# Ledger of designs, part 61: designed miniproteins, single chains, continued (3)

Each design is a single chain, and the fold is of that chain. pLDDT is the mean over its residues in the fold that is shown.

## One batch from the design tools (miniprotein)

Design m10235
Fold by ESMFold2-Fast:
Formats: C-alpha cells, structure tokens, sequence
Structure m10235 (fold): chain A 69 residues (1-69)
C-alpha cells in the first residue's frame, strides 16, 4: 500500500526528522511495513536510527537495517 512507498521515500531522503515515523512503523502488524521502516532507519544511519535498529527484537529484520550503515 501507499504506506510502504511513503516509508521507502522517508528512508531515501535520509532526514533524521523521519525517525519517529519509522520507529512507529516498526510496531506495525504488517511485516512489509516493518521491513520498510528498518531499511529506512538504516539509510538514515544516525546514532538515533542505530539505537532504534538495535531495539528490533527480530534478528533478521534488525540485520537488514544494520547492513545499510
């Protein structure tokens, strides 16, 4: 849906102001939304984004985000 495209756009922009929106998306019941949020945080790569990635309980999802740092 449009939500995934918006999360991908936020990650591509690399704006740290997007971190709160991406962190909320990590709580989504949709695995695709959570993946887009983790990748977005990885693309931002700030210390705050790294902290959000480190808090992801799913190791595979966490590694996908961290691999972009």
Amino acid sequence: GDNIANLEALGKKGDPAAIPALALALKSPDERVRLAAALGLGRIGSAEAREQLARIPDPALREKGLALL
Scores: mean pLDDT 78

Design m10236
Fold by ESMFold2-Fast:
Structure m10236 (fold): chain A 92 residues (1-92)
Amino acid sequence: ARKYIEAGDAESALKAASKRLNDGDFEKAIEDYEALLEAHPDSKVAPQALIGLGLAYDALEDYEKAIEAYKKALELDPNNERARRALEQLEK
């Protein structure tokens, strides 16, 4: 989904949630990522949504939920270096 939207709603939802994360609206970003994952659990953007969820929880200092989100991201995408690095930093 780099050049065009294949799963339009999932990709658009990811962008909206990521914008809220970048704007510092962490609680609202969490709601958006959770809604995306409920609506599109088999989406190719699900690992990215789980990483965003982990980042939002980390920013709110909810490290237990951040770790859970990163572990789920690695279950869907075991080669995701961003999720692995974030998890390693939180567990060390």
Scores: mean pLDDT 79

Design m10237
Fold by ESMFold2-Fast:
Structure m10237 (fold): chain A 85 residues (1-85)
Amino acid sequence: SLEEALRRAEEAIERLGELSPEAAEVAREALEYILRGDLRMGAVLATASALIAIGDGIDEPEKRDELREAALEVLRALDEVERAL
């Protein structure tokens, strides 16, 4: 359901925010565009969020695996929201 997909996306973004506040902010913006039906902008911002998380993992290698996992979970959750629309 859309409600379950939204809850999962919000939880994933919150987890990413604990590691990378900037990546989470961009992921939140991606979610807003997806919900407005702007799937192209949603995809661009989701990609930008993942790239920010990758960059943060280069700067802080001790967080690299957690950042990668959190970013991938956000991408999966955003895709689930898009499919539930």
Scores: mean pLDDT 89

Design m10238
Fold by ESMFold2-Fast:
Structure m10238 (fold): chain A 79 residues (1-79)
Amino acid sequence: MSLAEQVRLAVERAIAIVEKAGKLAGKYELAERAVEELRRLGERAVEAAERGDEEEARRLLAEMEELAKKAVEELKKAM
């Protein structure tokens, strides 16, 4: 897979995890806000990957992964 394809797949998986956590917690609004931020970071990461800026794409992926982790923890605490 290209780096851009790997980024798109990672974004999709992160969004799915956050949405599932939101459903389990019954906190759809909090999950939706996190998903919006993940989509924004994901779009930037895909653009960086398509430009061939692998370093920037990987940094944005790391930020997205951290955001998803924090969102899941917040959703768990909100239950």
Scores: mean pLDDT 81

Design m10239
Fold by ESMFold2-Fast:
Structure m10239 (fold): chain A 97 residues (1-97)
Amino acid sequence: SKREVILKHSEFYYKLYLSQLGTEEQVEERVKEILQKNKGKSNDVVLAAKLVLLQIAVERGDEEKSEELFDEILEIAKKMEEEGRVTPLIMELKKVG
């Protein structure tokens, strides 16, 4: 499913950021900074940041925030695909529907 593909990539990016920054708090601060600097953009760095926030929301049991982030991630991926951008996430989403 698209949800399973997104969750797999969310876990991957969260672990990547965690390995670089050390703590969840530092990861959350860094991705929020990225999103603030890239406000209104639909690009790879925004996609990765929202994937990281989704993993944090899922681990906290925040169902409302998780659903909002799933919708935002799908919208960004769709816009990137329409612009001809190829990422592993977009390629896997195309295979599942």
Scores: mean pLDDT 86

Design m10240
Fold by ESMFold2-Fast:
Structure m10240 (fold): chain A 102 residues (1-102)
Amino acid sequence: EEGLERVRAWGEERFAETEKLAKDLANYAKERGLEDVAQTIEEALKVARENPSLGGEFYRLVEEAKKAIEEDEDKGYRTLIEVAEQAKSLVEKVKKENERKK
């Protein structure tokens, strides 16, 4: 029971960090006219919320994009586009797995 509460708290904390990073990146993309990228990130966040198995991988992607933007704005712009493509691939992977479960 105590162990289950720790796992739940850990999951909620990780997802809160992921949600904040994803929203920050989506806003950054919108400010630069990359509305399609922002929408892709927001859709991936929604899918990650419903599929905890993606949470860790999606968190790594949004953290990578944030670090790239903080180190070099031009590199960050390119990394943001690459992260959106990778997030889209993760969404499609889960969609295929869900189709297999029937």
Scores: mean pLDDT 72

Design m10241
Fold by ESMFold2-Fast:
Structure m10241 (fold): chain A 67 residues (1-67)
Amino acid sequence: MEEEIKKLEELIKKDPNNGIAWYSLGIYYQWRRKLEEARKYYQKALELDPNFGLARENLKKVEKELA
């Protein structure tokens, strides 16, 4: 998990418009129960692709837990 996060951070460093990498960071931070970080990464994925259904669905779940 932590090594996967580092790989995703490297991918984003090379291509900050990689919405899938931002979404995947959201997933890993959600699994670690870092909900505020997960929300930020899902929001970034949706900024890059507003039709990213999986990011939108998981963002709603995270926001419900933060409320």
Scores: mean pLDDT 81

Design m10242
Fold by ESMFold2-Fast:
Structure m10242 (fold): chain A 55 residues (1-55)
Amino acid sequence: SLQDKLNKARWELFEALLKGDEKKAIEYFKEYVELQRQLGIEVPEEVLATVEKLK
């Protein structure tokens, strides 16, 4: 389900951040934000601005 994918992306993002893996953290963060959007979860402007900076 989309919720299972969201939970997995959240866990993988957290693991990448703990390991200092910037490339994977950016990938999983973008996936996490996109999954939130697909689930109809409102994404704050601050989060969207962060995604733009991480291009």
Scores: mean pLDDT 77

Design m10243
Fold by ESMFold2-Fast:
Structure m10243 (fold): chain A 60 residues (1-60)
Amino acid sequence: MMEETLNEESARLYVAVGNLLASKGKLEEAKEMYEKALELDPEDEVARENLAKVEEKLKE
């Protein structure tokens, strides 16, 4: 069973939803989606970078 591949696919879905929410200004919801993606794939650099960007916007 390729569990890592399955987790990577699921993480990508959370990243996609997070990106959509961030584009709509729903930054807190986007943050939760990126955090969920990183739970499934901790090495997802895109999720980590996008999470950092959303967190910076939330400080404003």
Scores: mean pLDDT 78

Design m10244
Fold by ESMFold2-Fast:
Structure m10244 (fold): chain A 85 residues (1-85)
Amino acid sequence: MLEELKKKAAEEIAKDPKRAARELREAARAVERERDRFPDPELAERLAELLREAARAAEAGNAEEAAELVVEALKVAAEAAQLAL
């Protein structure tokens, strides 16, 4: 599943890297705005940082690296969601 998800993410990022970078930066800002609503603020900071790194990689044309960072961000988001339950 994660390998297939990474492949699809890389393909989508490669289609429009500038749009992907913009959307990833907006997602990072959204996470930072909602930081105090996370069960662990450190997870919110880690998630935002991974999204910013993914945006930078996407903008640089490194779609595969950006996809790997997105998958890591999803793992952190899943951990935060589990703790919130």
Scores: mean pLDDT 80

Design m10245
Fold by ESMFold2-Fast:
Structure m10245 (fold): chain A 81 residues (1-81)
Amino acid sequence: MGDKRAEELAREAERLAQEAAEALHAGKLDEAIEKLREAARLLEEAARAASDPERREELLRAAERARELAEKVEELKREKE
């Protein structure tokens, strides 16, 4: 049961990451930051639901990347302001 939930959460996170990329291209930095942070949270939840240790590690690394990207977008926003 947890693995199915993990993959559903991971797919939702991937959709949010794509929306964040589109927001970045449109100059909607706040929207991109929010979506990246949401994606990171969903990936962390997916990791908790996953029973496979390798899959958990992948999901946690993906969450870390999403948070790092959100932080970089925040820095970019400060530079543009």
Scores: mean pLDDT 84

Design m10246
Fold by ESMFold2-Fast:
Structure m10246 (fold): chain A 75 residues (1-75)
Amino acid sequence: NLEEARKKYEEGVEAYKKGDYEKALEYFKESARLAEEAGDKVLAAQAYFGQAFAADKLGDAETARKYFLKAMELL
């Protein structure tokens, strides 16, 4: 459901703004999955960028790089 994918993306952004990077990562993962299921590559890429930024804040550079590359491949 594309609407649910957008909602999860917005929840991820709000969690990120609050410094809840672990929650942000969870929401962005759900958003990316739902966006890919719906065929929205642009929203999926945005959600993967969110995962990369959240992972980077958690000190996980390897995971951050992985999601950044996934986002770039979708564009």
Scores: mean pLDDT 88

Design m10247
Fold by ESMFold2-Fast:
Structure m10247 (fold): chain A 62 residues (1-62)
Amino acid sequence: GLVEAAEKDLEKAKEMLEAGDAAAALTGSQHALRLAQEGNAPEELIEEAKRVREEALKALGL
């Protein structure tokens, strides 16, 4: 479902961020956030997606 897809996309985004690919992490975390919100996911998942997105934005100087 949407929540499971969001969890998978977020995990991949976290891997990309740790690998230094902040652009891929930003794209992945934004997609995960959208899926999590549309799927009415637990608040902790939504907040984790937001954190990864913020980390990616900082790494890109945005």
Scores: mean pLDDT 87

Design m10248
Fold by ESMFold2-Fast:
Structure m10248 (fold): chain A 58 residues (1-58)
Amino acid sequence: MAREIVEKALEYVRRAKKEGKPLSEEEQRVVEEALRVTDPESPAYKELQEALEENRKK
């Protein structure tokens, strides 16, 4: 059901890595929302969490 948010968040994360740019505030919100609806043990959750932590580090 919430797969659209997870897919969108993964697109933002992968795009940011490709361009070497940080996530925007809006993109960060989408990633946080995706984390709330994703299984914590899934590979997707780990990828999103790692990206969010890297972005907070600046």
Scores: mean pLDDT 76

Design m10249
Fold by ESMFold2-Fast:
Structure m10249 (fold): chain A 73 residues (1-73)
Amino acid sequence: SEAEELYKKAKELAKEALEYLKKGDVEKAQELVEKAAELLTKAFQLKYPEKAEEIKEKGKEVKEENVKLVKEL
């Protein structure tokens, strides 16, 4: 399926990002991680189209809760 293809591409990009991090190329690693995250989000939305809005909302909530937890340390 298209979602499975996107997931595989995201995993490959994440592996390449780790290799660039080991070489000290943080800029390239960050770019690859961002691309991998975009592909993962698209894959989840395609696999669960009825939950696409929930997936987007939950991702935002998790980010906001993490920011709040760091501030409350």
Scores: mean pLDDT 72

Design m10250
Fold by ESMFold2-Fast:
Structure m10250 (fold): chain A 71 residues (1-71)
Amino acid sequence: SSRDRQIADLRTVIEQLEKVLEKAKEGKLSKEQIERWIRIGRHVIEQARRLGDEELVKRGEEIVKELEELK
């Protein structure tokens, strides 16, 4: 279904954000890069919330929180 495909696409972006968070923890990202990824993460959270995927909302919120603490 269209919803299932949208959820799969959002999951792929969340997986990329998890890799970005690991790079940020290793000091490999600038403050500007971290701020750009926070904006992307917030957008993904809003889309996941609209689709009713609470797992992706929670994962996104945890990533954004940790990125904000690293900037």
Scores: mean pLDDT 89

Design m10251
Fold by ESMFold2-Fast:
Structure m10251 (fold): chain A 71 residues (1-71)
Amino acid sequence: TLPELTPRELAVLRAVARNLGMSKREAAREAGVPVATVNRLIARGLLREEDGRLLLTDAGAEALARAAGAE
């Protein structure tokens, strides 16, 4: 099962979902978290970094859907 996320971690995933291709610093600033929080989400496989741009993984999308009360 996908890991549970804090409200701040969910804010990072939502920011990336809305603004595909954000940098780690932009996502951290938008969500009001340290870059270390974004790096942790990458390490957990919920985000992927490609050419300095953040992408939402399938696991990250599923975590967002679950948090939104989807099945």
Scores: mean pLDDT 78

Design m10252
Fold by ESMFold2-Fast:
Structure m10252 (fold): chain A 68 residues (1-68)
Amino acid sequence: GAKELTELLIKLSDEGHKKAKVIIDGKIELEIDLSNAADVAGAVLRAIGEEPKTVKVIVGDEVYEFEL
C-alpha cells in the first residue's frame, strides 16, 4: 500500500540514492528526486489516486515491485 511505498522511498533516500523511477500499474511512469519531499509525496499521492494493483520502483539496477 501507500505505507510500503513511502517506507521504501525513505529507505532508498537514506541509503544515498538520489533518483528513482516509479511505475504505476505498468502505465504511468514518474521520475522522482528522492531528496525532494514534494516529489516523494507526489508519487505516493499519485499511486493512491490511481488505485493501482502494482507499483514498480527502479533505482539504478535495483527493481522493487509490490501489490497495493
Scores: mean pLDDT 76

Design m10253
Fold by ESMFold2-Fast:
Formats: structure tokens, sequence, C-alpha cells
Structure m10253 (fold): chain A 80 residues (1-80)
């Protein structure tokens, strides 16, 4: 389901955040700030999904697109 796809993608993104946090001493101040901001957004999405079990597919699609953009941002940090 779309919800299962989103939850799986969130888990993958959370693992990328954990990896970047484990090398925080190698990140710039700007990269640290962005990773912290992304962590808060991802945590907020988890809370939203928990509190909204009947969230419509259009909202889930919007959140999936957001999570995909977040993943690209994290990949950019990892490559820099």
Amino acid sequence: SLRDELLKKLEEVEKKIDKLESISDKLTGGQLGLVGFIRRVVDGLRDYLKENPDAPDEELEDHLELVERIEKQLDTIEKS
C-alpha cells in the first residue's frame, strides 16, 4: 500500500540520518543544521502517520514526495 511504501521510505531515511549523525564531527555547521532540521521533519511525519491512520492517499503521496526530496538532500550531504 501507499502507506507501507511511505513507512518503508521513512525507515530508509532515518537510517541515513543516523549515519550522518554518527559522523557529525566531519560535517560543517550548515550540514549539521540541515540534518537536525530534517530529523525534526521526519519525526513530525512519523507522529502525523501515527495520529492519522485514515490519512487520504493524496496526503500520503504529498508526504512521499517530501520524503524523496529529503533523501536527495541527505545523499548530497553524504557526497560532499
Scores: mean pLDDT 86

Design m10254
Fold by ESMFold2-Fast:
Structure m10254 (fold): chain A 53 residues (1-53)
Amino acid sequence: SPRQQLLKMISRLIMVIGEQFQARLNGDSKKEEEYTKELEKLKEEMKKFSQKL
């Protein structure tokens, strides 16, 4: 269902935010950049999905 899919996307977003924060704490600038890019992709996907609800 659309609601379940949205909740799954939100859960994934939270996980990626955590990974980005962890990379920053570890001083891993490359991983931080990768997760920042992934966050932007997830935000765009969620925005498009929520507009279709």
Scores: mean pLDDT 81

Design m10255
Fold by ESMFold2-Fast:
Structure m10255 (fold): chain A 72 residues (1-72)
Amino acid sequence: TQARQEAERLLAEAREALRNGDYDTAIRLAEEAIRLDPSLRAQALAIQGAAYHRQGDYERAERLFEEASRLA
């Protein structure tokens, strides 16, 4: 579907933001991807977890990675 294609594009942009150190953008784009296609939740939560981990929010990152693992 177009919504899934848009969500995959948002996840690709979120990964790019993560590589560039733009952690807030990575988190926001991953949230938008979940809204468009909830089936991508596991991938999106993993990106958010990585972003929070790199920001030093280890507790939030740990919870997000655990949730992503449960969905994979």
Scores: mean pLDDT 89

Design m10256
Fold by ESMFold2-Fast:
Structure m10256 (fold): chain A 91 residues (1-91)
Amino acid sequence: ERLEKARQEGYEKAKTLDKSTRAAVTVGLALGALFSEDPEDRLEYVAELKGIAEGETDPEDQAEIRNILKRIAELSKDPEVAAFAKEAADE
């Protein structure tokens, strides 16, 4: 439920935010996914990034977000976050 809500919020942000604001939000979410102390918050940030990728209609911008998810999967010390980010990037 919490992750599904975060994914939906990301999807709406992809449709409503301009490119510059989206880029700033995407960076903030990636940092949250990697460095938040709460494991549930880390997963929620990945879910929101997944939603942004799903809502993005520009193939280049979608690929950029998927590359960020791939980097989260590589850098995360949390195996659940790494697995979720990898799955989200491969979709």
Scores: mean pLDDT 84

Design m10257
Fold by ESMFold2-Fast:
Structure m10257 (fold): chain A 76 residues (1-76)
Amino acid sequence: MLSENEFEAEVLISLGRMFYSLGLRLYEQGKKEEAIELLEKAIELFREAEKLAEGKVKEEARKLREEAEKKLEEVK
């Protein structure tokens, strides 16, 4: 069983993925400002997950954060 912190990290990762996906969809629809806000929200959620998690979950959160940050740079 995951620790309380690992469980919270997994929930934050799931929420971050949802905001990331929605942000990408809004960007494709030309809603650039809303897309940026959602991508920034996803990045924040992944950062919090990375702080709470250890090991594999922490690495996953870090990779997702880096991917979202790279995407935000592309969107600008």
Scores: mean pLDDT 85

Design m10258
Fold by ESMFold2-Fast:
Structure m10258 (fold): chain A 69 residues (1-69)
Amino acid sequence: PELPQIPGGKILPPEATVEEVLARLDKVLARAQAWIREHLPGRSEEALARLQAAFDTAKAAIVEDEKAR
């Protein structure tokens, strides 16, 4: 079986804290945005906006779930 792993942005452990999840998402987002700007210069704006919105939604949901406890 293949274990997916990102060397610079390791896959979160099963028992990661909410703070660790949010911090990892921020790092993944920053790296993905940098990659998109380098490789999709003419289309980066739309891709960056969609990626940012998706991560913002995911992070907001995680924070709201934690606060609702």
Scores: mean pLDDT 70

Design m10259
Fold by ESMFold2-Fast:
Formats: C-alpha cells, structure tokens, sequence
Structure m10259 (fold): chain A 74 residues (1-74)
C-alpha cells in the first residue's frame, strides 16, 4: 500500500540520519493508515524516535503516547 511505502521510506531516511525527512514520511504514512492498521502504533513510535533525534521533545512525547494508546486498543 501507499502507507506502507511511505513507512518504508521513513525507515530508510531514519537509517541515513535524515531525521526531518524520516518524520515527514512517517507523518504521510500515518495520514493514510486506518485506525486498525497493523503498522499504525509502530509508525507513531518511529515518528517519536525521529522527533527525539531532532530534539523535538514535546512532539516525541506526543507521538510515543499515541503509539502506546493505539497498542492498548489492540
């Protein structure tokens, strides 16, 4: 799916240390993921990690909290 493709691009940018691009692609992936998508919690977790690398602590905390909330719904 397009969501999965954006998620994989986010991971690739993260591995390259391109954290702003990683966050952008994780955000695009999340926008396309339905509430029950198996990667949704992981996408929020990866987004949180990218924000943490960028020093965006408040955004990182919010993303991690969403990952936890989604995981608890399953």
Amino acid sequence: SEADAYYEKGLAYYEQGKYEEAAEYFEKAIELMPDDHPRLARAYFELGKAYLELGKLEKAAEAFEKAIQISRRR
Scores: mean pLDDT 86

Design m10260
Fold by ESMFold2-Fast:
Structure m10260 (fold): chain A 75 residues (1-75)
Amino acid sequence: EELVKLAERYEESADLAEKLGDKRQAAISYLNAGKYYLKAGDKQRALESFNRALELSKDDPELQKEAQKLIDEVK
């Protein structure tokens, strides 16, 4: 499915950003991955991605709020 493939590409981007020490870019990429997993109906992978983004955004209140909102939306 095209949505799952797009989510997987964002996960790859997030993993690369983490390896480079760019926590903000990694969090943004995980938020995008989770959004596409959610659109594809994969709530489990969406929650995993959003929780990863939340952890990486502890120093960024804007991203932290967005991640929390998306986690709440999955339920």
Scores: mean pLDDT 85

Design m10261
Fold by ESMFold2-Fast:
Structure m10261 (fold): chain A 81 residues (1-81)
Amino acid sequence: FQADFERDMAEMEVGGEFYRKHREVFQKAFDSIKDPEEKSLFLARDVAIALGARPEALPTDSPEVKAAIDEYNAALDALRA
């Protein structure tokens, strides 16, 4: 159990660091979304990142957001290696 707890905490820490590093990119992307359904999906992904879950790239994501998601997923993979 302790190892699982430590892993979950590390994943949440990576999520927090990721969000701080890419805050402006994600904020600009969110502010540019006009479709309420797309905004809802973006927010759901933001919550997943904050909880250390593996996010999925959305079809409407900018190249900058997709690159950031790839970086986050690589960091999560490194934690699990």
Scores: mean pLDDT 72

Design m10262
Fold by ESMFold2-Fast:
Structure m10262 (fold): chain A 73 residues (1-73)
Amino acid sequence: MEEQELALRQVEKLAENTKKILEEQGLPDLAKETEERIREKAREGVEQGLSPEDILKEAAEIAQEALKKAAEL
Protein backbone atom coordinates (compact mmCIF):
# COMPACT_ATOMS: atom_id res chain seq x y z
CA MET A 1 0.00 0.00 0.00
CA GLU A 2 2.65 2.57 1.04
CA GLU A 3 4.86 1.58 -1.92
CA GLN A 4 2.01 2.25 -4.38
CA GLU A 5 1.28 5.60 -2.71
CA LEU A 6 4.96 6.60 -2.95
CA ALA A 7 5.14 5.45 -6.59
CA LEU A 8 2.05 7.49 -7.53
CA ARG A 9 3.54 10.57 -5.83
CA GLN A 10 6.79 10.02 -7.80
CA VAL A 11 4.77 9.71 -11.04
CA GLU A 12 2.99 12.99 -10.26
CA LYS A 13 6.33 14.73 -9.56
CA LEU A 14 7.79 13.26 -12.76
CA ALA A 15 4.81 14.53 -14.81
CA GLU A 16 5.05 18.00 -13.20
CA ASN A 17 8.84 18.26 -13.67
CA THR A 18 8.75 17.00 -17.27
CA LYS A 19 6.00 19.51 -18.12
CA LYS A 20 8.07 22.33 -16.58
CA ILE A 21 11.20 21.36 -18.56
CA LEU A 22 9.27 21.16 -21.84
CA GLU A 23 7.52 24.49 -21.19
CA GLU A 24 10.93 26.11 -20.52
CA GLN A 25 12.09 24.76 -23.91
CA GLY A 26 9.16 26.53 -25.61
CA LEU A 27 7.10 23.37 -26.19
CA PRO A 28 3.89 23.96 -24.17
CA ASP A 29 1.74 21.66 -26.35
CA LEU A 30 4.20 18.76 -25.96
CA ALA A 31 4.42 19.55 -22.22
CA LYS A 32 0.63 19.27 -21.80
CA GLU A 33 0.39 16.11 -23.94
CA THR A 34 3.23 14.41 -22.04
CA GLU A 35 1.76 15.29 -18.62
CA GLU A 36 -1.61 13.85 -19.69
CA ARG A 37 -0.01 10.67 -21.10
CA ILE A 38 1.94 10.05 -17.88
CA ARG A 39 -1.19 10.48 -15.75
CA GLU A 40 -3.36 8.31 -18.02
CA LYS A 41 -0.74 5.54 -18.13
CA ALA A 42 -0.42 5.56 -14.32
CA ARG A 43 -4.22 5.32 -13.95
CA GLU A 44 -4.34 2.44 -16.47
CA GLY A 45 -1.51 0.66 -14.65
CA VAL A 46 -3.34 0.89 -11.32
CA GLU A 47 -6.53 -0.47 -12.93
CA GLN A 48 -4.59 -3.37 -14.49
CA GLY A 49 -2.89 -4.20 -11.19
CA LEU A 50 0.65 -3.34 -12.30
CA SER A 51 3.35 -3.22 -9.63
CA PRO A 52 4.44 0.22 -8.33
CA GLU A 53 7.82 -0.43 -10.01
CA ASP A 54 6.20 -1.08 -13.42
CA ILE A 55 3.99 2.02 -13.10
CA LEU A 56 7.08 4.17 -12.40
CA LYS A 57 9.00 2.51 -15.25
CA GLU A 58 6.23 3.27 -17.78
CA ALA A 59 5.95 6.88 -16.59
CA ALA A 60 9.74 7.32 -16.82
CA GLU A 61 9.75 5.91 -20.38
CA ILE A 62 7.09 8.42 -21.48
CA ALA A 63 9.04 11.29 -19.87
CA GLN A 64 12.34 10.22 -21.47
CA GLU A 65 10.72 9.81 -24.91
CA ALA A 66 9.24 13.32 -24.72
CA LEU A 67 12.54 14.89 -23.57
CA LYS A 68 14.43 13.06 -26.35
CA LYS A 69 11.89 14.31 -28.92
CA ALA A 70 12.28 17.88 -27.59
CA ALA A 71 16.09 17.66 -27.95
CA GLU A 72 15.67 16.70 -31.65
CA LEU A 73 13.47 19.75 -32.37
Scores: mean pLDDT 81

Design m10263
Fold by ESMFold2-Fast:
Structure m10263 (fold): chain A 92 residues (1-92)
Amino acid sequence: SAALVEALRGMLLDLISQGAKVEVRIEGDTLTITVSGLSVEQQIGLALSVIGLDLDGLPAKVTLEGDTVTIEIGGLSEEEQRALKAALEAAS
């Protein structure tokens, strides 16, 4: 799970470098990441990465709507949530 979370982080940072917009919200034990400005290929790649997290036992779900992907991740510590949010916002 930790390795897959770091892989997702790397993918999100790469998408931001390509012009994607990211919004991050923390609500309790759930981290919500909204990524917009994505191509269909980028949406599919991101969705598959999130599905991989869920299959590996980290509670994660993904929703696709237009050019936007919404990711919800549970099971992260408060420190892990804040670190991921800070990294993505700093790159945006």
Scores: mean pLDDT 83

Design m10264
Fold by ESMFold2-Fast:
Formats: C-alpha cells, structure tokens, sequence
Structure m10264 (fold): chain A 72 residues (1-72)
C-alpha cells in the first residue's frame, strides 16, 4: 500500500538525517578540538572541515524537504 511505503520511506529518511547530523557533530567537535587544544591550529584543515560540514548541511536540508513532501 502507498501509505505503508510512505512510512518505510520516512523512516529511511529519518535514519539518513540522524546519520548526517552525527557526521556534522563529529566535524564540529574536531574543529573545536583543533581551535582549543592546538597553539597553532592548521587553518587549511579547519577550512576543509568547515567546507565538508557545509556540504553535509546542504544534504540535510535536501532530506528535510523530502520528508516535508512525504508528510504533507
């Protein structure tokens, strides 16, 4: 049934969102560690991590829009 398939799809999207949120939090934690624990932090590495975080945030936005379409 279409409703049953929609619930399955919603759960899969939620699982992907949680995974991406976890990845973003790990990146934020690594950036914070580099900024707070290192006297001369590698600015290039921090910039790379910030860019990766931004890419994940864009994917998260896309997945949230997909949930909105399924829910409504």
Amino acid sequence: AKLENSKEGLLKLIAEILRIIGDILEIEKEIERLLNEVENPDEEKIEELEKKKEELEEKLKELKEKIKQIKY
Scores: mean pLDDT 76

Design m10265
Fold by ESMFold2-Fast:
Structure m10265 (fold): chain A 69 residues (1-69)
Amino acid sequence: REEARELLRQAADAMDKGDIYTASELLRKALEAGATPEDIEEVAREYEKQGKTRAANTLRLAADALRAS
């Protein structure tokens, strides 16, 4: 959903800046808004293309954790 993906992008921006607390809160809000592992992987791919490897790698770890749950 649009709201979930926008929250994921905000989380990714916080991850890229190293703002772990803000990133965690935004990721939690994205999950509450219905973000799936698929949505997280889509946003990770988007950020990888921008060269934001920290954000992309952190999002991939989050997607893997959700799949393991």
Scores: mean pLDDT 82

Design m10266
Fold by ESMFold2-Fast:
Structure m10266 (fold): chain A 70 residues (1-70)
Amino acid sequence: GMIPDPALAEADLEAARELIREAEESKDKRKAAVLLSAAGVLIVAADIHGAPRERVEELRRERRRVAEKL
């Protein structure tokens, strides 16, 4: 498997969380969709880099919640 990188995993999780926040605050549904797509890529990257399962699942749930509001 991929070699775990805790620092990179944390950076990916933090970046994903910020993109989800920006998407939820955005008044532009198209912009929000693009931000959520980027957040999805970062969540997958964090998982590959060895982020804790609970944190990955939390962000996946938050991303889905925001997407359902579009």
Scores: mean pLDDT 86

Design m10267
Fold by ESMFold2-Fast:
Structure m10267 (fold): chain A 87 residues (1-87)
Amino acid sequence: VEEELRLVERAIDLYKKARELEATGSPEARFEADVYRALAEIVVATLKNSIGPEVARKVLDIIEEGYDRGDFETALKEAKELVEKAL
């Protein structure tokens, strides 16, 4: 449970960093933002071993919605609750 929750936190931190980089508007920062989002997707993919592919995809969807809205606090809460219920 603790390890899976740390992965959720890491994925959200990576998406949060990507959003901050995109806000700068530079081409270099946009590339870095794309890299951070890709790393977050890899982190969520490792959760498939613990919670299964369907739940892992729902976690990614929640994080992406938080990214679009700029509301990572809600995304973190919802993703953690989903992961805890799946374990």
Scores: mean pLDDT 82

Design m10268
Fold by ESMFold2-Fast:
Structure m10268 (fold): chain A 89 residues (1-89)
Amino acid sequence: GDSQKALELGREAIKLGQKGVDLGSQAVKTGDKKLAEQAAELGKKAIELAMEALRQAGDDIEAVNVAVAGALLGIGAIFLASLTLKQSL
């Protein structure tokens, strides 16, 4: 795999996922549905970038780990958004 491209994509996924978690956490505290919707969108984008990063990583353990971290943050953002929006799993 292209470990450098995977790391760049994974870092962007982490950045978007962290923003999503931050907005999702604020949505839970304030009950702001608009923040929850923004958190869900950022989480989805983070997962998409993490999946591409994982594809580029191949067998590169460091690149895979960064991509997985981005995906987990994206999932966390969606979970926090769901708590505010009261969506059933």
Scores: mean pLDDT 85

Design m10269
Fold by ESMFold2-Fast:
Structure m10269 (fold): chain A 84 residues (1-84)
Amino acid sequence: DEALALIEEALKIADEDPEKAAQLLLEAIRLLLKKAKTKEEILRLIGLLLRVIGILYELEITGDKEAAAEGVKRVAEEILEEFG
């Protein structure tokens, strides 16, 4: 599963490179959106996508890599629980 592999990689590198980890989560969510069959799944994935964009925005503004890593790991865990 390509999306799951991207999420696992994101979790592995989140503390070292939260920006790259967030980018991997964006790619994973895009792949999941292509497979989504219900409006409910699509809306949930869009919500997760917006959260990852928010993490990247806050990282750019604040430079807080620890907060970004925590946010990435939280989103990744939620995706695995709901779509893994």
Scores: mean pLDDT 89

Design m10270
Fold by ESMFold2-Fast:
Structure m10270 (fold): chain A 81 residues (1-81)
Amino acid sequence: MMKKIAEEAQSRYKASREQIEKRLKEAEEKGEAALKEAQSIYGRSKAAVEGMDKQREQERADREAAEAARRAAEELARLLS
């Protein structure tokens, strides 16, 4: 009789522990999902910044080329005047 009460108490403890472990695992999985999402956002933000820097460099190069062409045209106009 006493052994049966001890076994029943141990079974209830085991069931409660498994339920707590299940909830802890779910919380851990949610934490990992949030971290992966943050890393994905960071990666996309970095790619966007790199894209903008490349576009700004191209715009500067185009502006510099346009200024050089304008100066060459102005010098040619001065020589022809």
Scores: mean pLDDT 77

Design m10271
Fold by ESMFold2-Fast:
Structure m10271 (fold): chain A 80 residues (1-80)
Amino acid sequence: MEIEKYEKEIEKDPNNAEAWFYLGGSYLRQGKVEKAIEAFEKAAELAPNSTIGRYSRIAAEQLRAGDVDGALKVFELALK
């Protein structure tokens, strides 16, 4: 189960911005928008100048604006 994998990684290293980013994407795929925002904001805070952190910030901003489709596209772009 995807969420449990990333939660376990975060328990071992709470500064792992990639794990927070993937957790956010997993919540988003399940329609858990509020939890997705929290996870993406954590990833952006931990690594603000990284590719993961920048995409996480954009995804969180789009979710706060109610643009779930836009946030999904940003998440998919970051996986390239």
Scores: mean pLDDT 82

